# Designs tried in a protein design run: designed miniproteins, single chains, continued (5). Part 76

Each design is a single chain, and the fold is of that chain. pLDDT is the mean over its residues in the fold that is shown.

## One batch from the design tools (miniprotein)

Design m18628
Fold by ESMFold2-Fast:
Structure m18628 (fold): chain A 66 residues (1-66)
Amino acid sequence: SMEEEARRYAEEALAAFRAGDAEAGSRHLKQLAEVTGAKTGAEALAALARYAGVSIAEVLDALGRA
């Protein structure tokens, strides 16, 4: 399902950003944006927070590590 794909891409993106892998994180975030229909970076980050089950603050913290 779209929800299962979104969750997988979100979890992979978050893990990559937390590991400092900006390239992998960005690829998975782009895939998440495509499956969820996110049109802006802000919408993509909101989708990442939603499907990974974390706050937007945790997403921004992870991005700061990459």
Scores: mean pLDDT 87

Design m18629
Fold by ESMFold2-Fast:
Structure m18629 (fold): chain A 96 residues (1-96)
Amino acid sequence: KKEEELKEAEKALEEATELAQEIADAMLASREKGEEMAKKGRELARELAKQNPITGVIGTALLGAIRASEEDPEKARDYVKRAELTARSAVELLAK
């Protein structure tokens, strides 16, 4: 149902975005902190994949941002912002 799916997707997007920003900040601080936070991000993405297809898309966007940030830590915040915008647009289109 659209209302329930939208509510779940919004919660997942908020949680994933918050964690992704923390991962980006950690990667800019140190490699070790970045690796610890990236592990938590991958765990969240696995949980999101089990909830529904829309939260699975959010998890995939999170994994993409983490991978890109691991290659270019200095651009981590840009990768997170782009992934968030893409995931939010997908959630709005899929949930409505």
Scores: mean pLDDT 79

Design m18630
Fold by ESMFold2-Fast:
Structure m18630 (fold): chain A 114 residues (1-114)
Amino acid sequence: KFSDEEVEKISTLLSKITASDIENVKKNISDDLFNRLVKVVAKYLKKYGIPAELTKPLAIVLALILKTQGIKTAPFYLDLLGFESLAEFVDALEKGTKSAVSLLKFLLRSIVKE
């Protein structure tokens, strides 16, 4: 579902994650919730043909977008995409809810477009 060019763009964005971004995620998100996010993201990225090595960096980016102010232009995604919290989004993804899966694809596509 993702082209090689789109995967390369995702990889390039992930290379811009700073140590400060990682600390922000860890400070604002519980280890349990983050581990659950990593696990469910891994499941969907495998299905989309995205390399497994990108799973943890993508989970960090998604956590930044959905829980903190995250990447520039993304702080409104929680309200815009119909989820009130990262925990609600992770629960919905684990259940395979269509809206949550569509939201994940939308976020990945938005990353590719920027």
Scores: mean pLDDT 67

Design m18631
Fold by ESMFold2-Fast:
Structure m18631 (fold): chain A 95 residues (1-95)
Amino acid sequence: SWLDDLLNLLRTTYSVYVDDDVAQRIVDVARQQGLSRQQLFLLLFTVGEIQRVLSPEEAKRIVDQMLERLRQGESAEDVVDKAMDETMELIKKRM
C-alpha cells in the first residue's frame, strides 16, 4: 500500500521510524480532517523524529496533543511547529 511504501521510505531514506499503531492513528485523523498526502508525510516524519529523541512517555504525550489539535481543526503545519517547539524545550531541559 502507499502507506507501507511511505513508512518504508521514511525508515530507509530518512532513518525515521514510526510504530504501525501510531502511524494508523495519524492516518485516521488525517483522513477525517481531509489532509493531503504531503501533510500526512510531514506529520509522520515529525512523529518519527519525536519518538527518536524523546522518551516513550514524553513522545506519547506530544503525539496525543498533536492528534487532539488536528481533531480541533488546527493546520498540520501549525501542529508540527508546536510539537517541535515543545520537543526542543524538553531536550534543552535535559542539557
Scores: mean pLDDT 83

Design m18632
Fold by ESMFold2-Fast:
Structure m18632 (fold): chain A 85 residues (1-85)
Amino acid sequence: AAEKAIEYLDKAIEAAEKSIDDPAAGKALAGAASARDLLEAGDYEGAIKALEAAIEEAKKSIDNPAAAEALKYAEKALEYAKKAK
């Protein structure tokens, strides 16, 4: 579960990097990176909170197709992070 959460989070980060000119996408990317580090450390509760915050920031830039794709992968990562706890 944690490995799949990291895999989807890496895909979300890659997609978000294509929309880096949007400040909300930048905040979402930073939150996603923090969540990834927390997942690797085994802090699933912290990772879930960081991912939920990143997803809310990503929703502010949904007019950008790359940001929308990043949101999709971030939501998948959150699903697997919740299964890992």
Scores: mean pLDDT 73

Design m18633
Fold by ESMFold2-Fast:
Parts: structure tokens; sequence; C-alpha cells
Structure m18633 (fold): chain A 79 residues (1-79)
């Protein structure tokens, strides 16, 4: 659905922003935690994409929302 795709796109954008911050500024314990959270966010994004391709909009939305949560926390720690 358009809703599921929009949430996946938002999660991917947040993940890219967090990675850019890590590359520019990322050293130390917070950077390591941000990397771990981004790995989780990417896993949820990949699973959300697969669910959406299978027509499981409900699962895609739920997984994309989890990805957004992890990516937002990663961005907070990275910046």
Amino acid sequence: SAEAQALIDRAAALSREARALLEAQGTGENAKRAEELLDKADGYIARAVVALAAGDDETAIRLAQEAIRYAEEAKRLAG
C-alpha cells in the first residue's frame, strides 16, 4: 500500500541520515550503539519490503514502524 511504502521510505531516509552523521562525526560508545541500532533498522526495512511485496500490508507497516523507531534513536546517538 501507499502507507506501507511511505513508512519504508521514511525509515530508509532516517537510516541514511544517521549513517551520514556517523561518517562525519562517529567515534566512541554512542557511535557503536548507533551502528547496532542501524543494523536492526536495516533488518526491519528489508523484512518490511519483503512483506509488502508479498501483499502483507499489515506486517509491512508494523515492521517499517519498528525500523523508524530504531533509525530515529540511531540518528539521535549519531548526532
Scores: mean pLDDT 89

Design m18634
Fold by ESMFold2-Fast:
Structure m18634 (fold): chain A 91 residues (1-91)
Amino acid sequence: MSELLKAAGLIHDQGLDPISIAKEGDSFLAAAITPEGVMKVLRISDGKIETIKEFKVKSVEEGLRKAAEVFRELGWDKAAEEFERRAPIAG
């Protein structure tokens, strides 16, 4: 819980709003949105933030689905499954 809150804080420090964060091994994987509606897929490890991919999104649900697809492509199945659970399929 403490480490998750620290990860959220790092995202906020970048001027981004975290939508969802999931743990994958020793890293946190996150989706965050800019005020302009660009979603960033982020990896947080050892206190460092890396942007993996960026998408223009029309909704939070679209963003969560796209992030899950990125995580599955990269073999981060636990984070992908968590994001899929948070993104309703009927959206």
Scores: mean pLDDT 77

Design m18635
Fold by ESMFold2-Fast:
Structure m18635 (fold): chain A 83 residues (1-83)
Amino acid sequence: GEKMKKLVDELYEKAKKLLDEAAKLKAQGKDDEAAKKIFEAEIYIGMLRIVRGVAKVIGDEETAAYADEKIKELDERLAKLKG
């Protein structure tokens, strides 16, 4: 329920901040530092996928849908940074 949605928000904000930092580093030609931030963001996105999976198993459809939307946004940002 609401506690799991807050966890989704916390993980989303951490991943988002890391992707923002990676974008800045990449723009500066700091590719190795950007890659480290991308890797850290991928860890948080992985945690979001686990939370989504748990929500689905326990029948928390609202939290699962909420996490899925956040994961989709982050995956689109990752694809843009890697492509």
Scores: mean pLDDT 88

Design m18636
Fold by ESMFold2-Fast:
Structure m18636 (fold): chain A 86 residues (1-86)
Amino acid sequence: LAEIQQELADLLVKMAMLPVEKAELSEEERKEIEAKLAEERAKFLATKFSKEELIEILEEFKALAEKNKLEEIVERLEELLERLRE
């Protein structure tokens, strides 16, 4: 579970950074967003989730990624879901 939670956290940060990478933001604005995402990632990893809770979170973010046509992220989230469902 911890390994899947870590991979999910990394994918969530990647997804959140995609619009930031496309925007012509200042270096300072980008660093502020990155710092906030790092804090959120740390809090997420500090939370103990059950298998069912992780599946629910994965399904929610997969739907969001599909809506935004983020095919690579959708594929990675589906792989994590398959590993959890066994």
Scores: mean pLDDT 77

Design m18637
Fold by ESMFold2-Fast:
Order: C-alpha cells, then structure tokens, then sequence
Structure m18637 (fold): chain A 89 residues (1-89)
C-alpha cells in the first residue's frame, strides 16, 4: 500500500495537474467538453481512489493534447498525473 507520504505527494501532484488543466480550459473553453467526456467515460469522481483520479487526469490530458498538442498547460497536467501515478506505485 502507498505510504502516507506518498499519498500526500500524489494528492499535491493531482491538485497541481488539475490547476494546469483548468488553465488550459480558460484559454480554450472547448477543452472542458473533452475533459468532462473522458472523466465520464472512466466513471471517476472526486471520491474515487487517488490512483483512479490520477489515471483519469492522465487520460483526459492525453485526449485534450490530441486537439492541442503544443499546449504547455496540458503537457504540465499530463506530467503531474504521470508523476502522481509513479508516486503511488
């Protein structure tokens, strides 16, 4: 099981990644639909385990990057999600 320190680090990474994704949506409002559709398809909610939330953010960022491959906020969100998943491994 992940240590308490790993859980805290993963939660901080998730919060940072979510903030990056939110910034991308501010610049490109159409990304909100892509992110929401990805989260809905995965059945993830805010009460889901951190690993499921991190995987959902990773997939949502990947889907959004297909539309905007050079968006630095989406790339940052993807990096934070991947780091959260590594921390929880």
Amino acid sequence: APSPEALRAAQELLQRGIAHAARAVEEHPELGAILEETLEALGVTWDSPLREQAEALRRAAEAALERFPDNEHLRAALRDAEEALRTLA
Scores: mean pLDDT 82

Design m18638
Fold by ESMFold2-Fast:
Structure m18638 (fold): chain A 92 residues (1-92)
Amino acid sequence: MNFKIEDLKNSDEARKKFVDYLIELYKKDPKSYFYVDGEKINITKLAFVLTLLSLGYISEEEAIDLIVKYNNISRETAKAVLDVLKKERLFL
């Protein structure tokens, strides 16, 4: 499934569906990938970075840098994903 950054920014329903999808993906296949604006993100790499951020081991900026580095995605996509997870209160 491919999510759009515009939908994630502008739709509360889209953000909730995104979070539910990530939870189900991680439960079914933690080695799997999802897509945002056509960019490929590994669910386990994302979850690991979010764990470090939630524990206060890294800053939000460092979390974005790690997501970009290990998924080879744009900074805009990484920031949009992190902003959705913050708004849905998964780690805040």
Scores: mean pLDDT 84

Design m18639
Fold by ESMFold2-Fast:
Structure m18639 (fold): chain A 88 residues (1-88)
Amino acid sequence: PVQTSRVEVVIARFETKEKAEEALKKVGKEIEDILNSVPGVSNAEVSVRKGEDGKYEVVATVDLSSGVDPEALREAVLKSSELAKKAA
């Protein structure tokens, strides 16, 4: 059994709830698939929430194992952010 920690990653920020929900609708599943493809990442779930500055955030919640490749995770997050920004 691998020990995992559940973490939340902000993928993209949008000025309106509608833009954040549009991005989630268009690329949420693709973002989940990208993150789940990273060794040591599992159970990726993408959602929209209201951020600290009143903007709306597309957020991914993932289970991270101790064996996560930091560079692969970083690249997956950057790719996911780019997809979300282009989708809105």
Scores: mean pLDDT 82

Design m18640
Fold by ESMFold2-Fast:
Structure m18640 (fold): chain A 61 residues (1-61)
Amino acid sequence: KELEEIRKILKEAVENKDIEKLNKEGTPLIEKLLAKQDSEEKKIELRKEIQEILEEIMAEV
């Protein structure tokens, strides 16, 4: 699932402090997944979920 892959990439990027990995692998997948959503509400919810995942990872590190 795309969201699970995004979570893995975000975790690896944060753990290694590798912003380039996030930009090269994470951002394109996030944009692709957002483009698949058929409504603005779903896009907003997805962005919120991804942001919460990132914040949780950042808080744990």
Scores: mean pLDDT 76

Design m18641
Fold by ESMFold2-Fast:
Order: C-alpha cells, then structure tokens, then sequence
Structure m18641 (fold): chain A 100 residues (1-100)
C-alpha cells in the first residue's frame, strides 16, 4: 500500500466510524437509511483505493458526501448532525489526498 493509499484509507475508516455512530444515535429511520447508504459508498471507495482506482474512489466519496448532507438535513438529532459534519470533513480530506 502506498503512503497516499494508507492516509486515504485511515481517513475513510474514521469517517465510517463516525457514520456508524450517527446511525446508532439517530431516531429518524430516513436519516438512518441515508447514513447506511453513505457508509456503503465509503466501503466501496475503500475497495477502489485498494485497487488503485482513485477516480472511482473520488466518485463514490462524492456520492457519500451527498448522502450524508441529506441525512443531516432530515435528522432532528444534534449529535447525529455534528457526527455528519465531522464525517463530511474527513471524506473531503480523503478526496484531496487521492487527488495528490
């Protein structure tokens, strides 16, 4: 694994942890479903990074960010919204790493 791949995957794994916590604290089924779909996109992005397909990984991460933004908007839980914001920051940082 290259240092770029390692850094991106570490950021994505932390984002996955925050998204899993957002699912756990959410009482809104619509928000939970959107966070679960975002988590699946991040998992696919990790697979793409492991294959060296950075273009595909970036596309999956952009979809994940859109899903997290939607989950944040429908969420009524401030803790879930804060976790969503932190996850978006990590996903955006991972995209920047993959563009290096």
Amino acid sequence: MTPQQQKAIELLREAMRLLAEAIRVSDNPEAQKLFEEALDEVARAIDAVNRGDYQKAIEELKRAIELVEKAKKVSTNPEAQELADRAIELLEEAIKVLKE
Scores: mean pLDDT 89

Design m18642
Fold by ESMFold2-Fast:
Structure m18642 (fold): chain A 70 residues (1-70)
Amino acid sequence: KPTPAEAEAAVRRATSDKEYVSIAEGARLLSEVTGQSEANARAILDILSKGAERVSVEQLVEAARILAHL
């Protein structure tokens, strides 16, 4: 189980050349990094995106930190 800081570092490394990712791509990456289900990751991203089609890297990092606490 990664710490929130480790989860943030892993997400930033995976998205170094990106400003935004799709909800589906973000949920998959968060699941791989945190060990949480894609369904849990998607639920957090849906809240942070406010129904948008994609999330910023900063929103993805916030989701990773939240999921790492679970």
Scores: mean pLDDT 81

Design m18643
Fold by ESMFold2-Fast:
Structure m18643 (fold): chain A 66 residues (1-66)
Amino acid sequence: GPAPEEYVERLTEAAEAGDIERAQELAKELAKELGRSSASMAAGSAGGRAKDVEAARAMVRAALEA
């Protein structure tokens, strides 16, 4: 699937367009990808990506609370 940063951009676009349903769908998909990425990062020592994933996770949480 797309990189977490790409999901964040799509989520922001949907939210700014007022498509809350699309934003929530993208947030749920990003949450699933972040879950998978967390497992991959634990296995692959992707420390440099940890900050990007953390930022994406924060945005997903904010969107789901909207």
Scores: mean pLDDT 61

Design m18644
Fold by ESMFold2-Fast:
Structure m18644 (fold): chain A 87 residues (1-87)
Amino acid sequence: SEVEHLRRTIAEITALLSPYLSEEEARLYAVTLLSAVLFGDEERIRLVAERLREALIAAGMSEEEADRVVERVLEVARRAAEELRRA
């Protein structure tokens, strides 16, 4: 189901972020990024990705590591959105 696919995607992104952020923060970024990608809101995707990058750096990651994590999260979100658009 679409609901189950969304739940699994949110869980996957949250798991990717949970080593660096609180569970609540990780989930908020997961939901916000996935929503922005699903609605094709390019500006919101960019802004949320930049905020996530800053949060990861503030948590002690290097810029290079933060960029890799953000790219991985965006890859997961975009793949899920494409699968849902496949209809």
Scores: mean pLDDT 87

Design m18645
Fold by ESMFold2-Fast:
Structure m18645 (fold): chain A 55 residues (1-55)
Amino acid sequence: MLSKEEKEEMIDEIIEALKAGDYVKVAQTLIELREKLSDDEYAEAVREIVKRIEE
């Protein structure tokens, strides 16, 4: 299971990559999150990413 810090770091990496237009890095980091988190935890992380992007 991911530590709180590792999860937060990966979410920050995804947001930075999205803003930079680096969709390959976004896809790779999302795959790693999917593998390391449960379906419910992954859904929560995706919602957090969407919330931060919408701001």
Scores: mean pLDDT 80

Design m18646
Fold by ESMFold2-Fast:
Structure m18646 (fold): chain A 67 residues (1-67)
Amino acid sequence: MEKKEEALKVYKELLEQAEALWREGKYEAGDEVIDLGLKAMEYIYQGKYDEAKKLVEKAREIAAKAK
């Protein structure tokens, strides 16, 4: 996640995953996924791409396990 455009695309993917979880009544998992997505965006703006990547991967794992 080194480009700002890639960061926005990843955030949108996590938002779509959170919305799917919320639709299924899995509100805690959806909230956690979007919170991690917002934190990852902040790290990208700070140039901390490795930290941002770890948060995105954690959010994706939470979304996958909550299915």
Scores: mean pLDDT 77

Design m18647
Fold by ESMFold2-Fast:
Structure m18647 (fold): chain A 80 residues (1-80)
Amino acid sequence: SVEEIAEEFLRWADEHLTPEQRAFARELVLALKYAADHLSVEETRIVAENLLAQARQHLPPEMVARFEEAVERILKLKEE
């Protein structure tokens, strides 16, 4: 589920990131979850691309990779 994917991402963030990076990670995943819950697949993809651009600009590459994984998993669930 989208909730399980969000929880898994936040658990990883809690283990590997600074408090500031963790706060930003939480904002990103909550925005992605909101889009997945309330928007179309196409709209969610646009939101996800914008969130990924922000992640790439502000977060370490390891966190960006984890967020990309969460995005892909959420989009697949929403397409089903």
Scores: mean pLDDT 80

Design m18648
Fold by ESMFold2-Fast:
Structure m18648 (fold): chain A 99 residues (1-99)
Amino acid sequence: SEWEKWAAEMAAKADELDPEQARRELVRRMATLAARELGREELAERVPELSFEEQVILLAELQIELAQRYEGVPREVAREELRRMLRVSGVPEEVIERV
């Protein structure tokens, strides 16, 4: 998959990547793939134009949509679980509040 190819590339460059840069690239890649999974190709192409905060919020919205569409998880339940995961990942509370 596209994700597996990127993960392999990142693993090969692990010693050369700043942790913050690696995290930003991860979020951008995940948001792009989530948008494509939902058939929103135009949105996927525009993801690199967004700020990091906007990419995090978009990724959250897309993941909530994917959970509802493919797993039948209510949006509210998916949102609360996603907020919990973002907190554990060190995302600032002011960004989480916008999810």
Scores: mean pLDDT 77

Design m18649
Fold by ESMFold2-Fast:
Structure m18649 (fold): chain A 52 residues (1-52)
Amino acid sequence: KSISERVPGSTIARVVNKVLQLKNQGVKDPYGETSKILGFSVGEVREAVKVG
């Protein structure tokens, strides 16, 4: 999978967990906020969630 070619699975897990945390907090754009916090593109964040 595209993102797993660039980052280890532990990093993918961190991205997924951050998105879920922000969704649980009611954040308006959890993917965009995760992207800003962890330094990934929004597309990479969405791909990580699809994989995880």
Scores: mean pLDDT 77

Design m18650
Fold by ESMFold2-Fast:
Structure m18650 (fold): chain A 69 residues (1-69)
Amino acid sequence: AEAAVQALLAEGEARVAALRAAGERALADIAQDPAVASAGPAAEAFVATLIEKARAETEAAAEALRAAL
């Protein structure tokens, strides 16, 4: 019983780490998109705001999963 519980907790922690890594990768790809740079400074500022919000949401989701474990 204890071994099964430990395996489930380890899987949950691995999922939290995977979500954080996937989120950071996606945000890096968006930040490096040439279309963003060519759209001008207002568009760059707007995209930067969206990226920051996505990071905050990803971190909050990861923290909620850790708290549930």
Scores: mean pLDDT 73

Design m18651
Fold by ESMFold2-Fast:
Structure m18651 (fold): chain A 79 residues (1-79)
Amino acid sequence: GSETASATVTGGPGTLTVTATTSSGASVTVSAPTKGPAEVHLELTEYSDGTVEVKFWVKSLDPSESDSGEQVWTGTLPT
C-alpha cells in the first residue's frame, strides 16, 4: 500500500519551509526561496517497502512572477 500526506505554506518574499508527515510518522521538510508572495506545496507518498516519493512546487501569488515546475524525488528514508 501507499500513504500520501500534503502540506502548503503561504508567505514570502524570502525562504518558505514546508513539512509533510504521514500517519505512519514519515516526515519530509522542503525549503524554497521566493522573490514575492508565494505558496509552497509538498506531497509525500510513503510506500510499504520504505521508499518515499516527494513532489513539490511553488505557486507565485505575484502576477509578475512565474510558478515553478513540479520537482519529484524518489528514495528511501534513513533507518
Scores: mean pLDDT 74

Design m18652
Fold by ESMFold2-Fast:
Structure m18652 (fold): chain A 81 residues (1-81)
Amino acid sequence: SEEERRREQLERDIELALWTMEAYVLEKHAKKLNREDLAEKIRKVRDEYETAIRAGNQEEVDKAKKEMDELRKELDEIEKS
């Protein structure tokens, strides 16, 4: 139904918006730590995630989430140093 399609699209839009906002925060954090290389990687993973969500590609969504989690862990290790 039209109502179901609207709900599914809204759910995708909300997920995209929340995750990309978190990714922007992480990119800013990488820049603050003078890790422009990590900021660039975060931007690439964010783009991959946005593309995957829009395409409904769950495998690529999961891949992008894992890559972002690895980048978060790397930034945490840098900050602890």
Scores: mean pLDDT 84

Design m18653
Fold by ESMFold2-Fast:
Structure m18653 (fold): chain A 104 residues (1-104)
Amino acid sequence: SSNEQKLVLRDVLDAVVGGSITMIRHMFETKDMSDPAIREEIITTLEGNIGLLDTNRAIAVQLGDAATQQYFTDLRQLLQQALQHIKNGDFDSFKQTIDQILKQ
């Protein structure tokens, strides 16, 4: 059913947002952010999550799920903002953006 397909898509959202972003938050709190290897690991994880959202947004388009399409679009924007902040060394704005994602 269309409801079962929408539930699977939402489970993918929980996997993308919950696991990876919780790990990034833990790394930010416990690791040395002056280490370029730690920043590169966070950057690579965020870029991977953005790619996965782009793929899943295409599926939401095929299913005609406008609400899930909008949710993916908004989440992608927040992930892009977090990516820009970490690349620029703006750790305060990075933390605020990660905290905003986790409140959703």
Scores: mean pLDDT 80

Design m18654
Fold by ESMFold2-Fast:
Structure m18654 (fold): chain A 69 residues (1-69)
Amino acid sequence: RGRVILRVILHELEEARAAGQPFTDRQLEDIYRGLLEAGASEEDARRVVELLRAGRWDEAIALLRELLA
């Protein structure tokens, strides 16, 4: 279950990056909750959200891939 949630989030990040569109606050909240449901720590989930809010796509995607490993 957790790996499925992480892959869905990763796919959404790749699509948003390709479109060049920032996430809404609601989308960032959904990503945060999804990461916690996937078994990520609160600290790691916050880092991903902060990187996405800052437009640091490569760093957010890299961190998410580490959570999948």
Scores: mean pLDDT 78

Design m18655
Fold by ESMFold2-Fast:
Structure m18655 (fold): chain A 85 residues (1-85)
Amino acid sequence: SREEAEALLEQFRRDVEGATEFVRSSTSFSEEDKQRLLEALEHMREAVREAERLLEQGDYEGAIETLLEAHRDWMRRTASLFDRY
């Protein structure tokens, strides 16, 4: 539904913004791991923009699928990172 797509999009925007701030301000991550995390967050930001476009076109299912795929991509890219910290 439109409400589900809008709620999920808002959640992803908040999560990406918060995670970006956390990663940039953290002293616990190596510079290499920060770079990897910021790259993964940039891919999520691209998916958010695509989901916004789909929402504007009335494709609520496509918007939700795009965000869920981005979440799966984030999990794949970061799976080994948090085991070190």
Scores: mean pLDDT 83

Design m18656
Fold by ESMFold2-Fast:
Structure m18656 (fold): chain A 99 residues (1-99)
Amino acid sequence: AMEEAEKHLEEGQKALEEGNYDEAISHFERALELAKDDPFLRAKAYLNLSYAYILKGDEEKAEEYSKKFHEDFEKLTPEERKQLVKYAIEISKKVLEKK
């Protein structure tokens, strides 16, 4: 279950790097569905969806998913929050470097 959600996050990130935003969104939505009862994995999916919509130019959807990300972030342990911040930095770096 967790490995399947992570695989979809990785496949979505690859699609983002290739400029296939709709394919990336589809993978992140699948990861979100698989992680529905896991705040940590769900937060990762929301974060990736927010980035995908920023790149697609959909500010409203990006803000919507950013808000959902913060709601789940509040449910996390301090260690999970630190891991998620590092994850966010790495994704932002990869997206900017592939641009």
Scores: mean pLDDT 81

Design m18657
Fold by ESMFold2-Fast:
Structure m18657 (fold): chain A 80 residues (1-80)
Amino acid sequence: SDELRKSIIGFRLIAIEAEVWLVKKVSPKKDNPEIQKLISQIEALSEKLKSLLKNNEPVSTIEQILDQIESLMKQLQKLL
C-alpha cells in the first residue's frame, strides 16, 4: 500500500539523518566545504521530504525527493 511505502520512506529518512549526524560529529572531513555543502543540501531536502509526508502527498512525488537525497548521500559517501 502507499501508506506502507511512505512508512518505509520515513524509516529510511531516519537512517539518512543519523548518518549525516554521525558525519557532522566524528568525520575527520566534516569541515571540508564540499561536504558541508552536500550536508546542507541533504538537510534541506530532508525537511522538504518531511513536509511532503506530513501533507500526505503522492508517493511518486515523495519517492522523487528521496531519490535526490540518495544521490547526494552517494556523493557524500564518495568524499568520505
Scores: mean pLDDT 89

Design m18658
Fold by ESMFold2-Fast:
Structure m18658 (fold): chain A 63 residues (1-63)
Amino acid sequence: VETVGFTGVGRGPTEEEARAAAEAAARDKALQAGASVTDTHVFHVTRTPEGYRVVVGVTAERA
């Protein structure tokens, strides 16, 4: 078992939407690498003129 990390960036009109997009992007990267997500963390939340930008990190395990 190998522990690997991935990050995702999401944008949306609300913090919830931006966070969901960021988490989905990070999880998608993990799945593409053949890894199963074990943990998620929000690194940054930034307010923008268009809403929010969120950076999420995930920890995943790969065979």
Scores: mean pLDDT 83

Design m18659
Fold by ESMFold2-Fast:
Structure m18659 (fold): chain A 84 residues (1-84)
Amino acid sequence: SALAHNNLGVVYLNLGRLDLAVESYKKALEIDPDLALTRLNLAYVLANLGKYKEAWRHYFEALAIDPNVTISPTTLKAVKPVNP
């Protein structure tokens, strides 16, 4: 399920595996592209990997889906904030 892939992304993020976190979040979005929180988590991880153009696209798409979406505490804890 999309939720399972999102949760797997969070687990990889906690393990410092940013590459696998990105892959898991992208798989979640392939199943359900309207997951604002997953898209925001992906944007944050991509920014920390220096992929700013892709990160900002996902960030703005997340806000378009849910203007009140916020970065999860797990995402903030696992990666250094580039735009908190």
Scores: mean pLDDT 76

Design m18660
Fold by ESMFold2-Fast:
Structure m18660 (fold): chain A 63 residues (1-63)
Amino acid sequence: GVEDELAQSLVEHYGLSPEAAREIAKAILAGDAKKVEEIGKKAGLPDSVVKSLSKIAQQIADR
């Protein structure tokens, strides 16, 4: 599903563990930009990447 595809993309593009990638993918699909920011920072993603992923979550929440 979309969650699994997002999680796989995060693993391949950012070298995240499958567990961290799945948590971020869930937060993105839920449109929870705050949770994406929190989990992304704790997972060690660069601030620019966290900002981009949070923006995607906001766009999903709007639609």
Scores: mean pLDDT 81

Design m18661
Fold by ESMFold2-Fast:
Structure m18661 (fold): chain A 76 residues (1-76)
Amino acid sequence: AAEFQAAARELGKLVDSLPLTPEARRLLGQATIAANAGDKETAVELARKFAEVAGLSPEQAERIIELLTRLADAAA
């Protein structure tokens, strides 16, 4: 629970630093829902689509994928 909340807060801070379109926000929301359900594969796939739509750097994309993977692992 604490590990899950920490990863969620870290993801939220990173996302708040990014200028996101409504479409990018929707994809991230769906990725987060999949991660909360423990569906790592779907969360990573949606996170990759989000990174492409949001125009993220490779470092930002990898960090978001890592955080969503941590959320999915904590939820499973």
Scores: mean pLDDT 79

Design m18662
Fold by ESMFold2-Fast:
Structure m18662 (fold): chain A 80 residues (1-80)
Amino acid sequence: MAEEIARKAKEAGRRALEEAKRYEEAKKDPNTPGSKFAGESISAIGSGVEAKLLGEKALELGYEEEAKIAYEGAEAAGIK
């Protein structure tokens, strides 16, 4: 169980990081439609929140490396 939470935290962190990158790419492209920009922003925020919550749980269970990855993803998505 604990290992499963650690793996989910790492996955959530990676997803949040990728979605944050998608948002930055959308921001860089002046031809990006507002709807796509909004969608990428919402996805990044959602993934960031999940990564933060799973990271906190992983850290409580002693999985510092996975928690660190989760926090990095959350921070990239703008979640403190």
Scores: mean pLDDT 78

